# Designed miniproteins, single chains: the designs that were tried, part 106

Each design is a single chain, and the fold is of that chain. pLDDT is the mean over its residues in the fold that is shown.

## One batch from the design tools (miniprotein)

Design m3915
Fold by ESMFold2-Fast:
Structure m3915 (fold): chain A 57 residues (1-57)
Amino acid sequence: MLVRAVKDVPTAGESILGLKKGDILEVLKEFPDGDLLARSLSTGKSGLVGSDYVEEV
């Protein structure tokens, strides 16, 4: 599943993936609490992303 970042999110800690508005990410895993494990297509980095910060494309 592909998602697009709806806002800028600064990188925080080692597990949280930083986002720029408009970034496209591949969702690797969805957690029951609404967090996503995703990979950025622009950087190739993987990390945790809040579902409120992305929309499906």
Scores: mean pLDDT 79

Design m3916
Fold by ESMFold2-Fast:
Structure m3916 (fold): chain A 66 residues (1-66)
Amino acid sequence: SLEEMKKELEEKLKKDPDNADTLTGLGWVLYKQGKNEEAKEYLQKALELDPDNEFAKELLQQIEKS
C-alpha cells in the first residue's frame, strides 16, 4: 500500500536524512496520496542534494502544472 511504502521510506530517512533517493520516494508517495504541498517540499529537498535527479525534476513539474 502507499501507506506502507511511506512508513518504509520514513524509516529509511531516519537512518539517512540526506538521502536524495529516499526524499524523492517520499515525494512520489505523497503525490500519489494527493498531498501535493508535502510532495513538493520533499522533491525540492531531493533536488538540493542531487540537482541532476531527472525523476524528481519531472515529478515536481507535474505537480506544479496540475
Scores: mean pLDDT 85

Design m3917
Fold by ESMFold2-Fast:
Structure m3917 (fold): chain A 78 residues (1-78)
Amino acid sequence: SEEEELRRIEESLEFARELGREFPRRLLEAELRRAREEGDEELARLYEEALEALERGEYDRAGELEAEAVRKAAELRR
């Protein structure tokens, strides 16, 4: 379910904060691929921007964009 998928994403991000920053990058890459496969341009853009911010070391900005993408995904799938 969407709720369960969102919970898994949140749990993975929480785990990644404990384990290091490499894992969030991999997770965002996977979510970006999914958004592109589903044809959601806006969601894909948010994940792309989050990845770019993460690569620039803008961790707060990356977190904001990722949270926005998660919210957008939940709204889209309702």
Scores: mean pLDDT 74

Design m3918
Fold by ESMFold2-Fast:
Structure m3918 (fold): chain A 70 residues (1-70)
Amino acid sequence: MKEVEEYLKKGREAFNKGDYDKAIEYFQKALELDPNNVKALQGLMSAALEKGDIETARKYAAQLAAVLAA
């Protein structure tokens, strides 16, 4: 839990600075520790959208929808 929250915090900080690659890295690390983490999936989707990577954003959006439907 604490490590997940730390990666989520670092991901948000990188995203707010416009460093979308670093944001993706941190949110992916959070997702490795907690595969269904809603905040990590939202962060990955948002960062992918900001990079114009629609395919990656769609992948994370589908995973997020599946988690929220469970």
Scores: mean pLDDT 84

Design m3919
Fold by ESMFold2-Fast:
Structure m3919 (fold): chain A 63 residues (1-63)
Amino acid sequence: AEAAVDAVAAGFRAFVEANKDVLSRAQIEQLMERQVAEVEREYGPEAGERLRERLEAAIEEVF
């Protein structure tokens, strides 16, 4: 679970940094919700919550 959370978080951060000038914060937050839901479905609610914390931190650092 942790390795999957790390991989998704790293990919999300790279995506946000690459697309911050073309995507709204709302669009990025919607992508975050989709990634969290997918990880929660596959690895459980604790993994989803861990991912949410990391993705929210990435959004805060970019915006």
Scores: mean pLDDT 80

Design m3920
Fold by ESMFold2-Fast:
Structure m3920 (fold): chain A 89 residues (1-89)
Amino acid sequence: KEKAIRLAEEALRDAKRALELAKDPNADLSTAIAAALLAIGAKFLAEKAYKLGKKEGNEEAIKLAKEAIELAEEAIKLAREQLDRIDAK
């Protein structure tokens, strides 16, 4: 029953890390790519956690998964902006 919570917590940690990387003003291309990939991965994990949480009836897992989705989407947006700035030289 706690599987959804564990997955949501993992997604939340990854989303927070991706957001940290995406907010780095000194990020090079490799860091920007890493931030984007981590953010995309976190979103997929969070969506899986959300579906599993709904199946298990675990409201805490659903709440954590929604938070992880929101942070992952913010990280994806910022990582794309970071990549666009690097491409502009």
Scores: mean pLDDT 83

Design m3921
Fold by ESMFold2-Fast:
Structure m3921 (fold): chain A 88 residues (1-88)
Amino acid sequence: MSEKLKVEMEVGSLLVAAATFRVMGEQAEKRGDLEAALEGYELAARYLEEALKLARESGVFSEEEIRALEERLEEARRRAEELRERLE
Protein backbone atom coordinates (compact mmCIF):
# COMPACT_ATOMS: atom_id res chain seq x y z
CA MET A 1 0.00 0.00 0.00
CA SER A 2 1.06 3.62 -0.42
CA GLU A 3 2.38 5.47 2.65
CA LYS A 4 -0.64 7.81 2.54
CA LEU A 5 -3.07 4.86 2.55
CA LYS A 6 -1.29 3.22 5.52
CA VAL A 7 -1.55 6.41 7.60
CA GLU A 8 -5.18 6.98 6.53
CA MET A 9 -6.04 3.40 7.61
CA GLU A 10 -4.36 3.84 11.03
CA VAL A 11 -6.06 7.21 11.64
CA GLY A 12 -9.35 5.63 10.48
CA SER A 13 -8.95 2.80 13.01
CA LEU A 14 -8.39 5.33 15.82
CA LEU A 15 -11.46 7.31 14.69
CA VAL A 16 -13.61 4.14 14.77
CA ALA A 17 -12.44 3.53 18.37
CA ALA A 18 -13.21 7.17 19.27
CA ALA A 19 -16.72 6.93 17.74
CA THR A 20 -17.39 3.67 19.61
CA PHE A 21 -16.47 5.17 23.00
CA ARG A 22 -18.43 8.37 22.24
CA VAL A 23 -21.58 6.28 21.52
CA MET A 24 -21.00 4.28 24.73
CA GLY A 25 -20.67 7.58 26.64
CA GLU A 26 -23.88 8.98 25.08
CA GLN A 27 -25.81 5.79 25.95
CA ALA A 28 -24.48 5.80 29.54
CA GLU A 29 -25.45 9.49 29.95
CA LYS A 30 -29.00 8.75 28.71
CA ARG A 31 -29.23 6.05 31.42
CA GLY A 32 -27.98 8.50 34.10
CA ASP A 33 -24.69 6.60 34.52
CA LEU A 34 -22.50 9.70 34.65
CA GLU A 35 -19.32 7.81 35.67
CA ALA A 36 -19.59 5.46 32.65
CA ALA A 37 -20.49 8.46 30.44
CA LEU A 38 -17.34 10.30 31.59
CA GLU A 39 -15.18 7.21 30.90
CA GLY A 40 -16.63 6.95 27.38
CA TYR A 41 -15.97 10.59 26.50
CA GLU A 42 -12.45 10.53 28.06
CA LEU A 43 -11.53 7.45 25.98
CA ALA A 44 -13.06 9.06 22.86
CA ALA A 45 -10.92 12.18 23.46
CA ARG A 46 -7.81 10.02 23.96
CA TYR A 47 -8.27 8.20 20.64
CA LEU A 48 -9.08 11.49 18.84
CA GLU A 49 -5.88 13.03 20.29
CA GLU A 50 -3.82 10.08 18.96
CA ALA A 51 -5.54 10.32 15.54
CA LEU A 52 -4.93 14.09 15.36
CA LYS A 53 -1.26 13.69 16.32
CA LEU A 54 -0.71 11.08 13.57
CA ALA A 55 -2.65 13.19 11.03
CA ARG A 56 -0.54 16.29 11.82
CA GLU A 57 2.80 14.42 11.85
CA SER A 58 2.08 12.51 8.60
CA GLY A 59 1.57 15.61 6.42
CA VAL A 60 -0.89 13.69 4.19
CA PHE A 61 -4.12 15.22 5.57
CA SER A 62 -5.59 18.53 4.37
CA GLU A 63 -5.96 21.56 6.64
CA GLU A 64 -9.75 21.05 6.48
CA GLU A 65 -9.43 17.41 7.61
CA ILE A 66 -7.10 18.45 10.47
CA ARG A 67 -9.55 21.19 11.52
CA ALA A 68 -12.44 18.68 11.54
CA LEU A 69 -10.44 16.36 13.84
CA GLU A 70 -9.56 19.31 16.12
CA GLU A 71 -13.27 20.22 16.40
CA ARG A 72 -14.21 16.60 17.24
CA LEU A 73 -11.50 16.46 19.92
CA GLU A 74 -12.63 19.76 21.50
CA GLU A 75 -16.25 18.49 21.58
CA ALA A 76 -15.22 15.25 23.33
CA ARG A 77 -13.06 17.18 25.83
CA ARG A 78 -15.90 19.66 26.53
CA ARG A 79 -18.40 16.84 27.18
CA ALA A 80 -15.94 15.08 29.53
CA GLU A 81 -15.31 18.37 31.42
CA GLU A 82 -19.08 18.97 31.82
CA LEU A 83 -19.49 15.44 33.23
CA ARG A 84 -16.53 15.88 35.61
CA GLU A 85 -18.17 19.05 36.98
CA ARG A 86 -21.47 17.16 37.49
CA LEU A 87 -19.62 14.41 39.43
CA GLU A 88 -17.77 16.84 41.77
Scores: mean pLDDT 86

Design m3922
Fold by ESMFold2-Fast:
Order: structure tokens, then sequence, then C-alpha cells
Structure m3922 (fold): chain A 62 residues (1-62)
């Protein structure tokens, strides 16, 4: 659903910003968000392509 996609985007962004504030390298943040996105896709039944777009959008904002 749209609300589930919005929540996924917000959660991934919050995690990404938190890791960035801790000085975690962008490459490690990318790997972490990609793994989280895969899990969220599986748990909520979000198509992988849609989740990949959300992860990419979040990474572009970091």
Amino acid sequence: SKDTLEQARENLLLVGEDLKSQGVPLEEIKETLERMGRRLSQVFGIPKSEMEKIVKEVLEKL
C-alpha cells in the first residue's frame, strides 16, 4: 500500500541519517539499507523493483 511504502521510505531514511551521523562510510550505509529493503520487501509483500527505487531515493538524499 502507499502508506506502507511511505513508512518504509521514512524508516530507511532515518536509519541512513543515523549511520551517516555516526561517520559510517556511505558504502556500508548502502549495503545496510539494501539488506533492510530486501527484508521489508519480503515481510510486507512489496515488489523488489519498488523497494529498490525507494532505497535508491533514500541513498540520493544522504
Scores: mean pLDDT 85

Design m3923
Fold by ESMFold2-Fast:
Structure m3923 (fold): chain A 90 residues (1-90)
Amino acid sequence: ETDEKIRRLEEAADRLVQALKDGNVEEAQKYAREFLKLVNEIKDDPRAIPVLERARDRVAEAGNASKDLDVQTLAALVIIGLTIALKSAR
């Protein structure tokens, strides 16, 4: 079960990062909601910590590379959510 949840989390992170890179704010918002829901389900599992840390770095990179303020804002909100989840897990 946990391995399946981690795989789904990684897939959700990939979809979110791609939507941010594409500048598709509506798609990125949808995938951000799906991603953060999965984060909330897995955050108490220490096996998820490296995946969450990597996802945070990837989202930050995509946000910083964008010239779209909405994409930058959405990336920042996702990073805040991930940081809260990581602090709760430790």
Scores: mean pLDDT 81

Design m3924
Fold by ESMFold2-Fast:
Structure m3924 (fold): chain A 61 residues (1-61)
Amino acid sequence: DKDVDLALAEIYRGIANILKEKGDFDGAIESYEKAREIYSKTDPEKAAEVQAELDRLKAEA
């Protein structure tokens, strides 16, 4: 169900943002990777946005 997958990806992206703000870079990376995987199957544009955020975060971690 694409709608359920999109909602799940949005939840993971939100969790990743919170973990990043708390300084949990490892947790943030894991949650962003989950969001990107789901988005890559349903919304390639959002997958690209999450990939860009992952690239930034990995450069800082």
Scores: mean pLDDT 82

Design m3925
Fold by ESMFold2-Fast:
Structure m3925 (fold): chain A 61 residues (1-61)
Amino acid sequence: SAEELIEEIEETIERLKAGEISAMEAYRRVMELTKDPESQLPEVQKAIARAMELVYEEQAR
């Protein structure tokens, strides 16, 4: 479901912020989630965009 995808994306963001995973691993996990057809829903796309912004921010450090 869209809610479950958003939850998994938010979990990935929290793990990235906590330093539990690298920016590359976070990117890989988010990209895997985009294979789900529900990733095309606007609310999921917003969550993906937010995660990608944080991934790029961490890569630039």
Scores: mean pLDDT 82

Design m3928
Fold by ESMFold2-Fast:
Structure m3928 (fold): chain A 86 residues (1-86)
Amino acid sequence: GDEKAKELGEEGEKLGREGKGKEGGLLAAEGAAAAIEAGGGGEGAKAAVRAGVAAVRSAKNIEEVAAGTAGALAGIGAAFEAGEAA
């Protein structure tokens, strides 16, 4: 659950560094969704936010910005829910 979300976030960050911001943003969004579903999304949610931010920073067009932003927002939501549960 949360470990899978962290793995997806880390892959998204790697894709962002390679200039594949759109693909990285989509993986970050998937990671954030997995973190929320797992109910323990603190570390996975943080990784998804980092990946989404990296995707936005590397974005060259609005579609890449949108994908990265969606991932970052989903990760933030998961992190807040994990914080409230703790």
Scores: mean pLDDT 65

Design m3929
Fold by ESMFold2-Fast:
Structure m3929 (fold): chain A 80 residues (1-80)
Amino acid sequence: MSEEEFEAEVRVALALIRLAIHKNYASRHKLSPEAKKLIDEADKLVDEAVRKLQEGNYEEAIRLADEAIKKLREVDKIEA
């Protein structure tokens, strides 16, 4: 495994875990429309990141996973 491949796998896994936590929270609580939109956008980014990881496009997988994580951090700020 290359360093880049390992970084991509870890970053995508982190994005998947964070998305799952936020989706679970959303199923139990009423979220603002803004927070819900950010979770939906993160979901699409994570799906694309997983696809890029499967294709061996590690640079794009990392970029998309980071973008998804950033959107989920914005949800945390809104819910604070």
Scores: mean pLDDT 85

Design m3930
Fold by ESMFold2-Fast:
Structure m3930 (fold): chain A 61 residues (1-61)
Amino acid sequence: MQELIQGLFDEDEKVALEAAEEIGKLKPSEDFKKGLLSAVGQKKGEEFKEKIEKAIKKGEE
């Protein structure tokens, strides 16, 4: 889990999106997802947060 969270903050957008999909496959709680997305938005900005949110949702499918 921690290594996947680290991947979300990678400089390579491809790596970050792959990490987000893998996190989604683990079907994390809503509270956990909100915490991660808040951190991503603060560090990477709102547009990147939206991309990560969509990737997590794709992993949940």
Scores: mean pLDDT 79

Design m3931
Fold by ESMFold2-Fast:
Structure m3931 (fold): chain A 73 residues (1-73)
Amino acid sequence: AAEEARRLIEEAREAAERGDHEEATRLLVKAAQAASKADSKSVMEALVEIGELRPLAPEAAARASELLLQQAT
């Protein structure tokens, strides 16, 4: 779960770097869902890494962060 979330965040960064913001959003949403199923540490690590992508993909990062926070209740 944690490893899956990290891989999806990396793939999302690559998608955003090539201008594919739709794919970046899809991958970050999947990463948020994967992190939320692991543990609190994985959720926190994912929030930090998604936040680092905000300058490159602000809308994708915001959407993924909101979903992660909702899943964390």
Scores: mean pLDDT 76

Design m3932
Fold by ESMFold2-Fast:
Structure m3932 (fold): chain A 55 residues (1-55)
Amino acid sequence: SEDDRLAAQKDYNKALNAKTEEEAEKIIEEMAKRLGLSEGQKEELLTSIRHELEN
């Protein structure tokens, strides 16, 4: 739904502003569980957030 997409964007932005990589990954994992994402979708988001935090 549209609300789920907006919530996901908020969670992703929260992960980008996390104090540690561990906190960022936790936010992504909680979001993936809430939205019922596949393992592949979750892993893609984790890879994306790790890349953003390393740059």
Scores: mean pLDDT 80

Design m3933
Fold by ESMFold2-Fast:
Structure m3933 (fold): chain A 93 residues (1-93)
Amino acid sequence: SEEELKKLLEEAKKLPESIIDALIEHLEEQLKKTKDKKVKAEIYKLLGELYKKKKDYKKAAEYYKKAAELYKELKDYKKAKEMYEKAEKLLKE
């Protein structure tokens, strides 16, 4: 059910830093192995979200910008704009 998934995602927000670090390492390894631009953009977006949870706003913004550039290459201008806006917001505060 969507409610069960939403509850799991809310519990995931409380994940200890060690699990977040393991997820980052796994995603960075997947990034090295994939050549699919869409998959790379999604991984960069997830890395941005995980670094934001760690309060590493500089790395979070860098990954959101990398996701935005790939979405732009894919002509997904709506997602590209969303990622640029997320990066800008993190760097202003």
Scores: mean pLDDT 80

Design m3935
Fold by ESMFold2-Fast:
Structure m3935 (fold): chain A 71 residues (1-71)
Amino acid sequence: MENDADEYLKKAREALSKGNYEEAVKYAQKAIELDPNNADAYLILGAAYRKLGKTEEALEAFKKAVDIMKK
């Protein structure tokens, strides 16, 4: 069965690809709430924050993604 985290992750990717960066942040955060070890959700969050000019938040999200991926 598909879980809600995967659905929010798909919505976050779609929002990011359409240039809806604030929606991408919202959906990526929801995916993280449901699955805190999802590195892809942190990568999308970082990419969306970077597009919004939130450089520090983007860097923190990318660092978290890298930390998860090393396990």
Scores: mean pLDDT 82

Design m3936
Fold by ESMFold2-Fast:
Structure m3936 (fold): chain A 50 residues (1-50)
Amino acid sequence: MSKEALNTLAKLYGIDTSGLSDKEIVDQLTKVLGKDTLNRIRTIERLVIG
């Protein structure tokens, strides 16, 4: 997933990304959305954005 997509999703779900690494943002999104939902979003982004 791109850094832009990670930041957009994090903001949508109320996650403060300031000072967080991409891995930490993914970990927070996994806690909020669940592993399966986040994996589906990654797959959709990969198919749509390339």
Scores: mean pLDDT 73

Design m3937
Fold by ESMFold2-Fast:
Structure m3937 (fold): chain A 60 residues (1-60)
Amino acid sequence: SEKVEEAKEIAEEIVKESKNKEEAEKKLYEKLQPILSTLSEDEADEVSAYAVQLLEEKFG
């Protein structure tokens, strides 16, 4: 869905621009939570899993 793609792009930007994992996690929480609350459970899980993957790839 368009909202899932938008949320994934926001997650990518946040992780890309963040200097450390703590900053990225804080910004992801602040920016994604309002969007995730408008998605279905499956869509929210997909975006959350993607954000976790991005964090692990850059900072893990």
Scores: mean pLDDT 83

Design m3938
Fold by ESMFold2-Fast:
Structure m3938 (fold): chain A 80 residues (1-80)
Amino acid sequence: AEERIRRAEAIIAAAPRDPRAWTALGEALNELGRYEEAIRAAERAIALDPTYRDAWAVLARAYEALGDHERAAAYRARAE
């Protein structure tokens, strides 16, 4: 997880407009239980490309873990 965060941060530094790098960061943060940070990373990815489904999946997981089931369900629908 930490190694994945370091890799994602390096890609973001080289290509800060790549939604995949921000999504990878959000996934790693979710695995570490850092849900608020995962939400911010996924929001950056969505701002760059709202059609990038994996970013919506990251949001859905983070909100589900935080107990916001209604927002999690809405974001899961966007991930499909």
Scores: mean pLDDT 81

Design m3939
Fold by ESMFold2-Fast:
Structure m3939 (fold): chain A 60 residues (1-60)
Amino acid sequence: MKELSEEVKKFLKEVYGLSDEEIEELNELLAEGKYEEAIEFLMEKTGLSREKAEAIVKKS
């Protein structure tokens, strides 16, 4: 999970209203291997549970 797929990026923008800047920040965290920070960021921005945020990160 080095980078978010285009499908996941579109899903996060359309369903949860993430900005392009928020998507880029999440992508940078994943590229740096900061998986816990990426999960926490996603939870904060979307309101998802940890388990659901982890599933999205793994799906990427």
Scores: mean pLDDT 77

Design m3940
Fold by ESMFold2-Fast:
Structure m3940 (fold): chain A 88 residues (1-88)
Amino acid sequence: SEEQIEINTKELVEKYGLPEELARKIVRAKLLLQNERFDELKAEFTPEEIDELLKAVDKMIDYAKEQGVEPSVIEELKKFKEELEKIR
């Protein structure tokens, strides 16, 4: 839902300090991957945009490790990264 996308976007901005537009793109890409909407993801994101999302996820993983975030959160970020790399 649009409300859930906004909530998730705000959480990424607050937790990782991401620009709102980048956070929204991450939430959208994750939603499409979770629902196996690969054709929609490829239509919505260029390979170059996926590269920018991958860079952002790497920074999020590094930040989460430095902040001592739970291993389960880091593992979820790593899975998201792996799925993005496969679709690129």
Scores: mean pLDDT 84

Design m3941
Fold by ESMFold2-Fast:
Structure m3941 (fold): chain A 70 residues (1-70)
Amino acid sequence: SKETIYEALLEAGVSEEMARAVADLIEKARKEGKTPTYAEIHRAVQAVGGTVEDANKALEGIEKAKSKEA
């Protein structure tokens, strides 16, 4: 769920604003029958002032969220 993704991102060390942006991106993509690309996740993090390092933490959080949803 969106909440599971959000919590996993916070646990990975991503800020609340970045976690929200990435969780919203994933939810929107799911509604469109798509999976967000690596580039789209990087763009979402950078759009809220995040760095490449923050984007990499977000990707790590997403992988952990997938494990919890399975």
Scores: mean pLDDT 78

Design m3942
Fold by ESMFold2-Fast:
Structure m3942 (fold): chain A 73 residues (1-73)
Amino acid sequence: MTTILDKIQELSPREREVADLMIAGFSQREIAEILKISQATVSRITKRIFEKLGVKNQKELQRRFWEDVLSRV
């Protein structure tokens, strides 16, 4: 079965950076500050991540990530 952990491996380096920060609970503004990019860029990357991982929003991404971690680790 394909998990969020497996799908994260298919992300580009930039998408992986954004996904990791989103899973950690950072807002789009905070991610933009950390990565030194615009909030608009973070929003575009976030939409691509949601499409690739099959999740609807950051809350669902966080929930499914921790469910997969707890089930696999």
Scores: mean pLDDT 79

Design m3943
Fold by ESMFold2-Fast:
Structure m3943 (fold): chain A 85 residues (1-85)
Amino acid sequence: SVEEHLRRALELVDSPELRETIREAMEKAKTNPEEAIFLLELAIGVLEVARAVYRLDNTPEAQEKARRYDEAIEHLRRALEELKK
C-alpha cells in the first residue's frame, strides 16, 4: 500500500525536512493525490542528489547513507506507481 511504502521510506530518511515532506504526502495521498505525487517526486529528486554525493565518498558511513537512501527512493517510487493508478 501507499502508506506502507511511505512508512518504510520514513524509517530510512533522517533529514527533518524530507521526513516532513513524506509525512505531508502521506496525509494528502487520499484527499489530494496530485499534490502527494508532486511532494514525492520532489523528495525523490532531493534523495537522488544526496545519494550521488554520498556515493562519491569512500567512507563506510557515506556508503551506508547511500544504501539507505537508495532503499528509500525505491519505496517512494512504489508509492508513486500506486498513486498514479
Scores: mean pLDDT 86

Design m3944
Fold by ESMFold2-Fast:
Structure m3944 (fold): chain A 75 residues (1-75)
Amino acid sequence: SLREGARKAAEAVVRAVEAGLRDAALATLREDAALAPPEASEKLREAVRALEAGDLEAARRYAEEGALLAGEAEL
């Protein structure tokens, strides 16, 4: 489902940061935000800001919302 896909994408961001790949996770979120429709892009940019601030839980939530909105826009 779109919701499960969005959840897994957001969890992948957290796992990448936990594995010491924070810069790669930030680069991926920025690229996804640049390619996403406006509402999804705003949520993904909020995920970037949360991750830069070290707030992994906020980054996960915003990344999940952004991924879900991007998936819905493609339907």
Scores: mean pLDDT 83

Design m3945
Fold by ESMFold2-Fast:
Structure m3945 (fold): chain A 68 residues (1-68)
Amino acid sequence: SAEDLLSELVYRITMALRYYGVSGAREEGIRWLQSQGLSEETARRIVELILKGKLDEALRLLEEALRR
C-alpha cells in the first residue's frame, strides 16, 4: 500500500539523514522510490515533502502515483 511504502521511505530517509546529512537522505529516498517504479521527478517531489515534514501531502502524491 501507499502507507507501507511511505513508512519504509521515511525509515530509509531518517537513517540516511543520520549518516549522510540532507543531501544523502535525498539521494537515498529518490533512489529507493525509483526502484519501486516511480519516475525521478515524482520521487524527488515526494522526498522533498518528507524532508519538509509534509507527510500527508507525500502520502497523497504516493497514492496518485500508484493509481496511474
Scores: mean pLDDT 88

Design m3946
Fold by ESMFold2-Fast:
Structure m3946 (fold): chain A 87 residues (1-87)
Amino acid sequence: MELIEKARDEARRAFLRGVKEAQEATEKGDIPAAVEAVNRAQDEAISILREAAKKATPEQRKYLERDIENVRAGADRVKAELVEKAK
């Protein structure tokens, strides 16, 4: 229980750090750097969740798989918004 909840929290924090880096790059007008920051945060968050899944129960894996899909969807949305704002 604790291990999985900690991994989920750690993955969320990793993704939010990347979004913050993307916002800082956007403020400097560097949209490619902002997109790269989101991609790195996505990869880090998914890596944390996949590692936790190796030790998870089947029920816990359901939540981790949902978190992975949420990270992917969130990253795609942030990248789309960054590209749109750059126009």
Scores: mean pLDDT 83

Design m3947
Fold by ESMFold2-Fast:
Structure m3947 (fold): chain A 67 residues (1-67)
Amino acid sequence: MSEEELEREVELAFLTMQAAIAEKSGDYETAAKYYEEIAKLYREMGRDDLAETFQKKAEELKKKAES
């Protein structure tokens, strides 16, 4: 694993934890932002399947934040 790949994996793990905590606490706006960053990173890694999954999650949370 390159230094860049290692940094990306660490960032993904951290963002995923923060997104889950925010979502569980009802902070849907913050959770959506974290899931958007996760989706962006997966897209940069060529993992379009995961990027789409997290992008959809972010969009759903944005709708909840507006409720």
Scores: mean pLDDT 81

Design m3948
Fold by ESMFold2-Fast:
Structure m3948 (fold): chain A 69 residues (1-69)
Amino acid sequence: MKLEKVNIANEIAQMLYNGASISDITKKIEEKFGQEVAKRARDLIEELEAKGASTEFIATALGIELIEA
C-alpha cells in the first residue's frame, strides 16, 4: 500500500512537470484518493501558485500530501 501511494504521487508529479492542467491533476487525484484529498490538493496548488512557488516545489509538496493521505 505505501509503495502504491508513492508510485501514484510520482505519476502526479510527472503530470505537473509535463504541463498537465490543474483540472487534469485534480481529477486524477480524485479518482485515486477521493474527493476530499483532491480538494486539499487543489487548495495546496492554488496557495503555492499564489505565493510564486516553482513547479518543482509544488510537485514535492503535493507528493508529500498524497503519501500522507
Scores: mean pLDDT 78

Design m3949
Fold by ESMFold2-Fast:
Structure m3949 (fold): chain A 78 residues (1-78)
Amino acid sequence: PLMLEGQVLEGEGNRNFKAGKYDEALKNYEKARELFEQAGDIEGVARALKNLARVYEAKGDFEKAEEYLKKAEELEKK
């Protein structure tokens, strides 16, 4: 199931983020986002976008972090 696969990749992203493996975390969160989108899981998509923003903030890319946070906020307002 796409939703479960998305949750597994989100967990892998969380582990890679905690380990400081930011590029691997980005790949995991981007794949999780895609799977949640295919599953129609709006909450999962918003969560993945916030996780992507967190990684970019940790990398010092505050402009990209803000972009992903705005995308998550737009989903939550609809």
Scores: mean pLDDT 86

Design m3950
Fold by ESMFold2-Fast:
Structure m3950 (fold): chain A 74 residues (1-74)
Amino acid sequence: SAAEAEKYLALGQEYAKQKKYAEAGEYFRKAAELSSPEDQPLYYLYAAIAYKYAKDEKSKQEALEKANEVLRKL
């Protein structure tokens, strides 16, 4: 739901403020999964940026791949 996506987006932002980037990335990814196709690329990009700061290259690449996949279908 939109409400659930908004909740996860807020949690991702809160964890990022605390420099807990791995947790931030997970919540941004969950927000993306629950968002409209138009909003998904932006939230997957937020997840990728968080994973980059977490030094999680695999999760960063997976998030970027998901963003590109959604953009190709728009």
Scores: mean pLDDT 88

Design m3951
Fold by ESMFold2-Fast:
Structure m3951 (fold): chain A 60 residues (1-60)
Amino acid sequence: SEKEELIAQAVELAMKGKYEEAKKLLIEAGFTEKEAEEIIELIKKGDYESAILKIMEKLS
């Protein structure tokens, strides 16, 4: 879906250190600013498992 594509692009950007661009795409995908920031912080820490769980929680 379009939402899943935005999330995939956001994760890729965050892994490349492009955190502001990643945040914008997460918000466009329907996450709040706080949720987007929490996901990016988990990616920054290398905690990809928790980042994925946070994303899945919003999609359910």
Scores: mean pLDDT 85

Design m3952
Fold by ESMFold2-Fast:
Structure m3952 (fold): chain A 70 residues (1-70)
Amino acid sequence: MPPEEELRRAMGLLVGAVFASTIEDEELREMAIEAAEELTEEGKPVTEENIIKRVTERAGVKKLEDIPAA
């Protein structure tokens, strides 16, 4: 892999880990870490905004899963 991309991925994971460490809610912290890993795997920028967006979308998926059966 190009060294520049590998460094970017490593920095992204570090940013994600630092952000997650500020979250006291254990489930949200785990979701933030998973979001950072997903963004890294997709080659997308691992930023606080992108992590928050992923966590929010994941929370939305949980709500859709909890819809009552007809």
Scores: mean pLDDT 64

